# Designed miniproteins, single chains, continued (4): the designs that were tried, part 108

Each design is a single chain, and the fold is of that chain. pLDDT is the mean over its residues in the fold that is shown.

## One batch from the design tools (miniprotein)

Design m15979
Fold by ESMFold2-Fast:
Structure m15979 (fold): chain A 68 residues (1-68)
Amino acid sequence: SAEDYFAKGKELYKQGKYEEAVKEYEKAIELNPDYSEAYQNLAGVLAKLGKLKEASEYSQKSEELRAK
């Protein structure tokens, strides 16, 4: 499920496996495109990887979804 991929992404993030965490959060979003928390966590991981523009874009998407 989307929630299972989200949980795996969080586990990988705690282990410092940021690139793998990105992939799991992307899978969560693919299964549930309205998963605001997955976008927020993806933004956080992208910031850790220095991908600040992408991080900002996903953070904004998370806010848009929460506002709806």
Scores: mean pLDDT 85

Design m15980
Fold by ESMFold2-Fast:
Structure m15980 (fold): chain A 93 residues (1-93)
Amino acid sequence: SAEELAKKALELAKRAEELAKEAVKALKEGDYEKAAELADEALRLGNEGVRLGQEGLKLDPESELARKALLEAGIAAGLAGIILGVAKTILEN
């Protein structure tokens, strides 16, 4: 159902957000390999959350839960991507 897809998307968004926060902590501690690993996983989960949120919204275009899930998953994926890029740049130079 649209609601179950939205709930799963929100769950993935919350997990991606927590991993992105841990990745930021690893960056600040100088553990760039750990930061890259955590950010990569956060990006994967955030992107899956976006996919499920979009599918939920297609099934119910008026779903506030699906819009919230899509927004939160998109923000988490975006932040994770930036963190991953920074960590990889430091590791490759």
Scores: mean pLDDT 90

Design m15981
Fold by ESMFold2-Fast:
Structure m15981 (fold): chain A 85 residues (1-85)
Amino acid sequence: STKDILLEILDKARAATTVAEVKEVYELALANEDKFTPEQQTIVWGEIAARAHELVLKDPNNEEAKALFQKSTIKMIEAMIKAAK
């Protein structure tokens, strides 16, 4: 169900400790974002952005982590704007 997919993404995001794991969750969220409300999209992208940000803080020279943080933050902002309408 949509609820099961949402919880799976959130659990995977919270467990992610590597760039590869955050990227996997990012791609899973992209594949399923159309199934979520704008409010749910905001939570999903926010969690992914937070994990990517933690990776950037651990290694500021990791360009892939910075790209994931930027992309997920943009997605979160877009979802927030959509949720406000």
Scores: mean pLDDT 89

Design m15982
Fold by ESMFold2-Fast:
Structure m15982 (fold): chain A 107 residues (1-107)
Amino acid sequence: MVKELEKLGKKYDVEVSPVLSLDPRLQMLTIIDLVRAIIDRVDPPDKDELLAKLDQAEQALRQGNYEEALELLLDVLERLKQLYPELSKELETLKRLALEAHERLLA
């Protein structure tokens, strides 16, 4: 997880915290920030809607509504994969890391 997020953070100019490995909530927040950075770079036609869903996911995460946060994040990732099939590998990596972080939040 940490090395994969650091690699994506360097590519998309997103800061990855040195304590990321200790905090699954911070892992989810970092994934949300990486997805925001991807959206800013590719400029999708539904950018405002996707960014609003990420804002809702972050708020749900802060409130402890982990399932809602995951569902909103996965919806955004799936939409980006449909619009940008060339990014499918990076988006599938972010999906896997989000699922891993979610499992740790429930433990």
Scores: mean pLDDT 84

Design m15983
Fold by ESMFold2-Fast:
Structure m15983 (fold): chain A 84 residues (1-84)
Amino acid sequence: RLADLERIAEKIMELGDTDGDGVVTGAEIEQALLELGVPEEYAKLVGEIVDGLSEDGKATREQIVRALSMLPDDVQEVLLSLVK
């Protein structure tokens, strides 16, 4: 659900937004997801989708939520089971 995807996006921002500027790179998103226990294949997929949504290689929390919502339902369920 949207609220659960927003929670995941907040955890990604908490781990990846080291400067507190409200934006993260695809690489920082991938690293944050790996730290949250997400398999490398899914972490990389989210980072690549976010890079496709961003013209400058930086993503806002809303762009991360959009990227997560574009994942197949089974992949979303895996992320929701790992990130609480």
Scores: mean pLDDT 76

Design m15984
Fold by ESMFold2-Fast:
Structure m15984 (fold): chain A 60 residues (1-60)
Amino acid sequence: MLSPAVESIRRHLEYLAETKSLEEFEEEVQRILDTLRKHLSPEEVAEVERIAKEILEKRK
């Protein structure tokens, strides 16, 4: 998905993955997803969740 909002969030998640511990990153992702569910479509939230899982898998 190439939504500008989703791309912006992806860049932010990549930055968090580089600067936070694995545990801090997982906590931050959950907080972000809870916020996004209030403001974005379900499809955009699902895409962000997919991106976050991909980043987490690469860090494990």
Scores: mean pLDDT 78

Design m15985
Fold by ESMFold2-Fast:
Structure m15985 (fold): chain A 58 residues (1-58)
Amino acid sequence: SILDEAYKRALELLKAGKTDEEVFEEIVKYLRDHYGLTEEQARKIAIEALKKAREELK
């Protein structure tokens, strides 16, 4: 799913030491560029992906 791809990308960016803000903006751009999502759609998915990625990190 698009959410799963966004989640995996968010997790890798967080592991690389990027901030939540940087990760969020990168995911929004990625979803808009690759899936043609609107800004609103991309932001909603990016928020959920970032939350899941943060919950996964221990």
Scores: mean pLDDT 85

Design m15986
Fold by ESMFold2-Fast:
Structure m15986 (fold): chain A 62 residues (1-62)
Amino acid sequence: MEDVERGIENYRKGLEALEKGDYEKAAEYFRQAASDFYRAGDTKRALEYGKLAVEALEKARK
C-alpha cells in the first residue's frame, strides 16, 4: 500500500503548510495526496483531498 503511505505523508505536509499560511504549498501537497489515494483506489479520500487542494489554491489567490 505504497500509495496510501505516500498519500498520508502528503496530507500531513499539506496540513503543516496550511498552518504556516503557505497556501500554494498546501494546495500542491493536497493535490499529490488526492492523486496517491486515487491510485490506491480510495476515491472518497481522493475527492476529499482534491477539494482541500482547490480550497487552499483559492486562499493563495486572495
Scores: mean pLDDT 82

Design m15987
Fold by ESMFold2-Fast:
Structure m15987 (fold): chain A 60 residues (1-60)
Amino acid sequence: MSAEEILERTKKLVEEFIKKGDLEKAIEVAEEGLRILSKQNKELAEEIKKLLEELKEKLK
């Protein structure tokens, strides 16, 4: 699976969980995507990292 595909799938899963009202699961999915992308593509990993920070701010 390409780094771009991982990013897109991670974003879609996060959006799905947000729609369901499960913010904790959305955060878990984003963290998993970040872990995978951090090893393969640092620039795409930064995009997930920003998304994760936004999700954590909403949870506070």
Scores: mean pLDDT 80

Design m15988
Fold by ESMFold2-Fast:
Structure m15988 (fold): chain A 74 residues (1-74)
Amino acid sequence: SLLEEAEALIREAQAALKAGRYEEALELAKKALELAREALKEAEGEDVFKAIGLVLAAIGLMIEAALKLGKKAV
């Protein structure tokens, strides 16, 4: 399902972030957000809350990865 695919990408993004692969983590998190948003549009009942949770998780990972990449080189 789209929810399961988004969750898998979030796990991959977290692993990339921990490994210091910030650009890869950002790309994975962006893809997870796209799938989570698509899942949210199709979601009913309890799946709505799951989809919202995945959207928030993806946004959080994107912000963290972007902040680490956005460090100013002197």
Scores: mean pLDDT 81

Design m15989
Fold by ESMFold2-Fast:
Structure m15989 (fold): chain A 108 residues (1-108)
Amino acid sequence: GAWVVRVTVTLTGELSDEDMERIAEAVRKAVQEAAKEAGLTPTRILVDVRKEGNKATVDAVVVLPGDTPEEQVERLAELLRKRFPQAVKEAAPNATVDSVEVEVRRLP
């Protein structure tokens, strides 16, 4: 089994390819720093940044070992809820953050 923490941020704004790369780098760093602060070592970190018209979606998936305590997983989710939108806004200050969603799932 595994824990999966998914963070999705939706943006409105005109973003260049360079902006998209900067966002991806900033959020990957934010995930790594949050995991370290939570005392966790993710088995996988996946970051995807995609555009659809004047909208962009930033998606990060963090996979943790199935034996990770639930309290530690929830702590990571809380850190990501606070820091992930900040990292996005710092990387793309001219974009508007429309939504932030954090999901925690336990896989069998």
Scores: mean pLDDT 87

Design m15990
Fold by ESMFold2-Fast:
Structure m15990 (fold): chain A 107 residues (1-107)
Amino acid sequence: DPLARLQEARDRLAESYELSAPSIAEDYGDPRLEELLLRLAERIRAGDFDGARELIDEMTRRMLARVEALDLTPEERANRIDAINTMREGNLNALKILEELRREALA
């Protein structure tokens, strides 16, 4: 059942963001990241994937700004930026999979 697969995948992704939200906010020292991740979960459940991308971009900008505020070596800074970019690509790929599942469900 393509609709059941879409619903399960969407709910699972949203739940993963909700579960990780406090830890990500703590890791970056930005409580706003918890709010953004919870809002991201809501948009994913609503099927608002464009709104989800907007939140991913906002979270990425906030994470990068936090890294720039830290007194890091150039090497440590580059490694943290790479990690943030990897997270962003992973998040965008997850949304791409949900969009593909939605197309299959509507076929």
Scores: mean pLDDT 87

Design m15991
Fold by ESMFold2-Fast:
Structure m15991 (fold): chain A 56 residues (1-56)
Amino acid sequence: SAEREELLKKHEEEVRKLQEELAKKLGVSVEEITEAQRSGVNSEELAKKGEELEKE
């Protein structure tokens, strides 16, 4: 429906922004972030992993 389509577009835009920022922090592509999230890894978990790598 139109309502669902509107919500999906808004959600997609927010997710895209977060994925781009996370990809920059991890030094990977947005596609890699999207793939990881589709595999059941959330952005919070990915951010934590990136932080550990940067601490090295």
Scores: mean pLDDT 69

Design m15992
Fold by ESMFold2-Fast:
Structure m15992 (fold): chain A 82 residues (1-82)
Amino acid sequence: MEEEKKREELYKKLEEYFKKNNLSDSDLYIAKKILDLIIEKKGIDSLSKEEMLKLVFEILDIIKEEGLNEEEIKKLVEERLK
């Protein structure tokens, strides 16, 4: 229950950020995918909400600059979490 609550709060923070900054639904989808990969690899309790969001935004910026596909995104997330 607490894990799901933290995940929902993180999703809500991403949705609010993207809405306020008029960012695309595609970018939001990618950001949520990055967050899911971080949670899968590290666990939801291993990082603070602020640290998780920071990693999501750092990885998202790289993806937008490089034009990465889904497989490349997975590799980038795994590399950043080493």
Scores: mean pLDDT 76

Design m15993
Fold by ESMFold2-Fast:
Structure m15993 (fold): chain A 69 residues (1-69)
Amino acid sequence: MTEEELLEKAREHIQKAREALEKGNIDEAFSHLQEALKLLNQLKDPPPELRREVLELGYEIAKARKKKL
């Protein structure tokens, strides 16, 4: 898989995680976030903006999970 393909798939999973979070599907959002992280970790130098977006989504997912308890 090329670096471009890894970036495209990572962006797709980030988008799916965001959509799932908006629908209240927290576990689905977390699964997509984990796949995005796995793809970004395969890159030698992942874009800072994508890394920040993943961290922000991770925070929102964690916050949503705490609210359910």
Scores: mean pLDDT 80

Design m15994
Fold by ESMFold2-Fast:
Structure m15994 (fold): chain A 98 residues (1-98)
Amino acid sequence: ADELIEKGRKLAEEGKVDEAKRYFEQAIAEDPERAAQYWRLLGDAYMKAGKYKEALDAYSRAFELDPSLAPHLIQAAVDYAIELEKKGELEKVAEELR
């Protein structure tokens, strides 16, 4: 499982979401007891890649399996909200209110 996790993390950090997910799914199949930890590690890798939405999904799955991982999910949600504001996805709303 560790080799699959290392490959998956590298792919996730490169932004290759679908490829990263396949490696993590294989690792979870080999060691289901560590599924929560593997989803958390995938979330960490997506955060490094700036893939906030994918990170949020990964941390959400980790939280569902292990509620003690809630701080990671909360931080990812906050970082995603900040990223959306910085990218001006709320800019159309701001323009409409001006």
Scores: mean pLDDT 75

Design m15995
Fold by ESMFold2-Fast:
Structure m15995 (fold): chain A 98 residues (1-98)
Amino acid sequence: NEEKIFREAEATLYYMGGVIADRAGDYETAAKWYDKSAQLMEGPEAAEAYTNAGKAYLKAGDYDKAIESFRKALEVDPDNEEARKGLEEAESQKKKAA
């Protein structure tokens, strides 16, 4: 479908923006762009984008948002190992910060 092709192209642009922001140390912007990318995708690609959003939120110190993003990744792909590891790390960091 043409609409799906345009959504996937837009998702790719947000994902690339997330990578660039992450490399620049703008972790909150990176996380938001990865989240936007994930919302436009389906299946394993969406889970990967949510996982990258969670990792970016972890780097930003936003443990609540990191947990939310990793949980969304696991809702899409329950077998995503990176999302499981990220969720455990985010929950551990939140407990240490309390």
Scores: mean pLDDT 87

Design m15996
Fold by ESMFold2-Fast:
Structure m15996 (fold): chain A 90 residues (1-90)
Amino acid sequence: SKVEGAKKRAEEYIKRAEELIKLAEYYKDNPLTAASYYEGAAFYYRLAAQGYKSAHKLSGSEEYRELAEKAEENAKKAEKQAEELRKKAE
């Protein structure tokens, strides 16, 4: 279904974002490299949020709205982490 397709794509984007967060942590001693990985993670979290919002619109399920909000929250956290790391790299 269109709902299941949107959900599956969103879940795949979450997994990609989580992998990039792990890479950012691995490169913690290289702030510009770590910042780039956090920026990538934020990008995928925002794509996941869009997927969950689409699933919510198609299904009416509140669970998908909550998952979209959580993905947006995680995107903002990753963006903030990237900004702080870029500032420290001066």
Scores: mean pLDDT 90

Design m15997
Fold by ESMFold2-Fast:
Structure m15997 (fold): chain A 55 residues (1-55)
Amino acid sequence: GPEEVREVAREIAEKLREIGDKLQKAIELIKKAKESEGEEKKRLLEEAEKILESL
């Protein structure tokens, strides 16, 4: 019924928000990596990659 459709829509919206939050964090890590050098840059990029792989 209409309530079931609303629940499904809410669950989808929540999942999309979680995906958005993860993408935002990955973008922030990539931006920090661009300002970093050597080992720190590598670690920030690896952390961003792990977040993207978890999607």
Scores: mean pLDDT 84

Design m15998
Fold by ESMFold2-Fast:
Structure m15998 (fold): chain A 79 residues (1-79)
Amino acid sequence: MIDEAAKNAAKAARNYLKQARAEMDSGDEVTARRAAELARRISDGMKKLAEKATPEAKQILEDVAGEAERTARDFEARI
């Protein structure tokens, strides 16, 4: 169902952000730049999914998009 797909997408996105943060903490400047790009891509992807989602799924996807955007800004500040 569409809600299950949205929850699975949000969970996957959060797992990727956790992995990107770990790589950021242990990586060089090149790794940091790639982690920031990945976080930006996750934010954009979640926002696009939210446009077509149910109201409940939209809230979950928008929350993850905001988390990804904040993560990207945090990574960019460390470059």
Scores: mean pLDDT 78

Design m15999
Fold by ESMFold2-Fast:
Structure m15999 (fold): chain A 65 residues (1-65)
Amino acid sequence: SAQTAKDNLLVSLELLLQRGLVTPAEYEELVKKIEDLANKKSPQEILGEGSKLLQKAVDRRRAEG
């Protein structure tokens, strides 16, 4: 379901925050994007687009570090 896809992404995002791979501000922005995505997209699209957003944030952090 869309709810399950959203919950899985939010768990992954929480782990990224705990590991310091996203800042609290980036976390808040990504939560809002995931929630918007979950209201408009299919479960597969939520997971696909959401996973890409999380990966982009991690890649940016690694490049800046």
Scores: mean pLDDT 80

Design m16000
Fold by ESMFold2-Fast:
Structure m16000 (fold): chain A 91 residues (1-91)
Amino acid sequence: MSAEELKEELKKLLEKADEYAQKAGEAIRQGNYEEALKLLKKAIEYLKKAVEVARKYAELTGDTSPLEEAEKALKLAEAHLKKVEELLKKA
C-alpha cells in the first residue's frame, strides 16, 4: 500500500469513528447509556484500526503526526467509554 492509499484509508476510518462518537453523544444526551456504550465500542473499533493504519504510514514515511493524533483520539474514546460503563453500573 502506498503512502497516499494509507492516508485515504486513515481518513475513512477516522470519519467512521467520528460518526459513531457523535451518535454516542446523542444517546448520552437522551439518557440511553446502553446505546451509547454500543456506539462508543464501535467508535473505538474504528480508532484501533486507524492507529494500525497510521502506524504503517509512520513506518513508510517517518511522519508520526497522524499516529500521535489517532492514539490521542483512541485514549479519549476509551476514557469516555469507562465513564459511561460506570454510569450504567450505578443505574
Scores: mean pLDDT 86

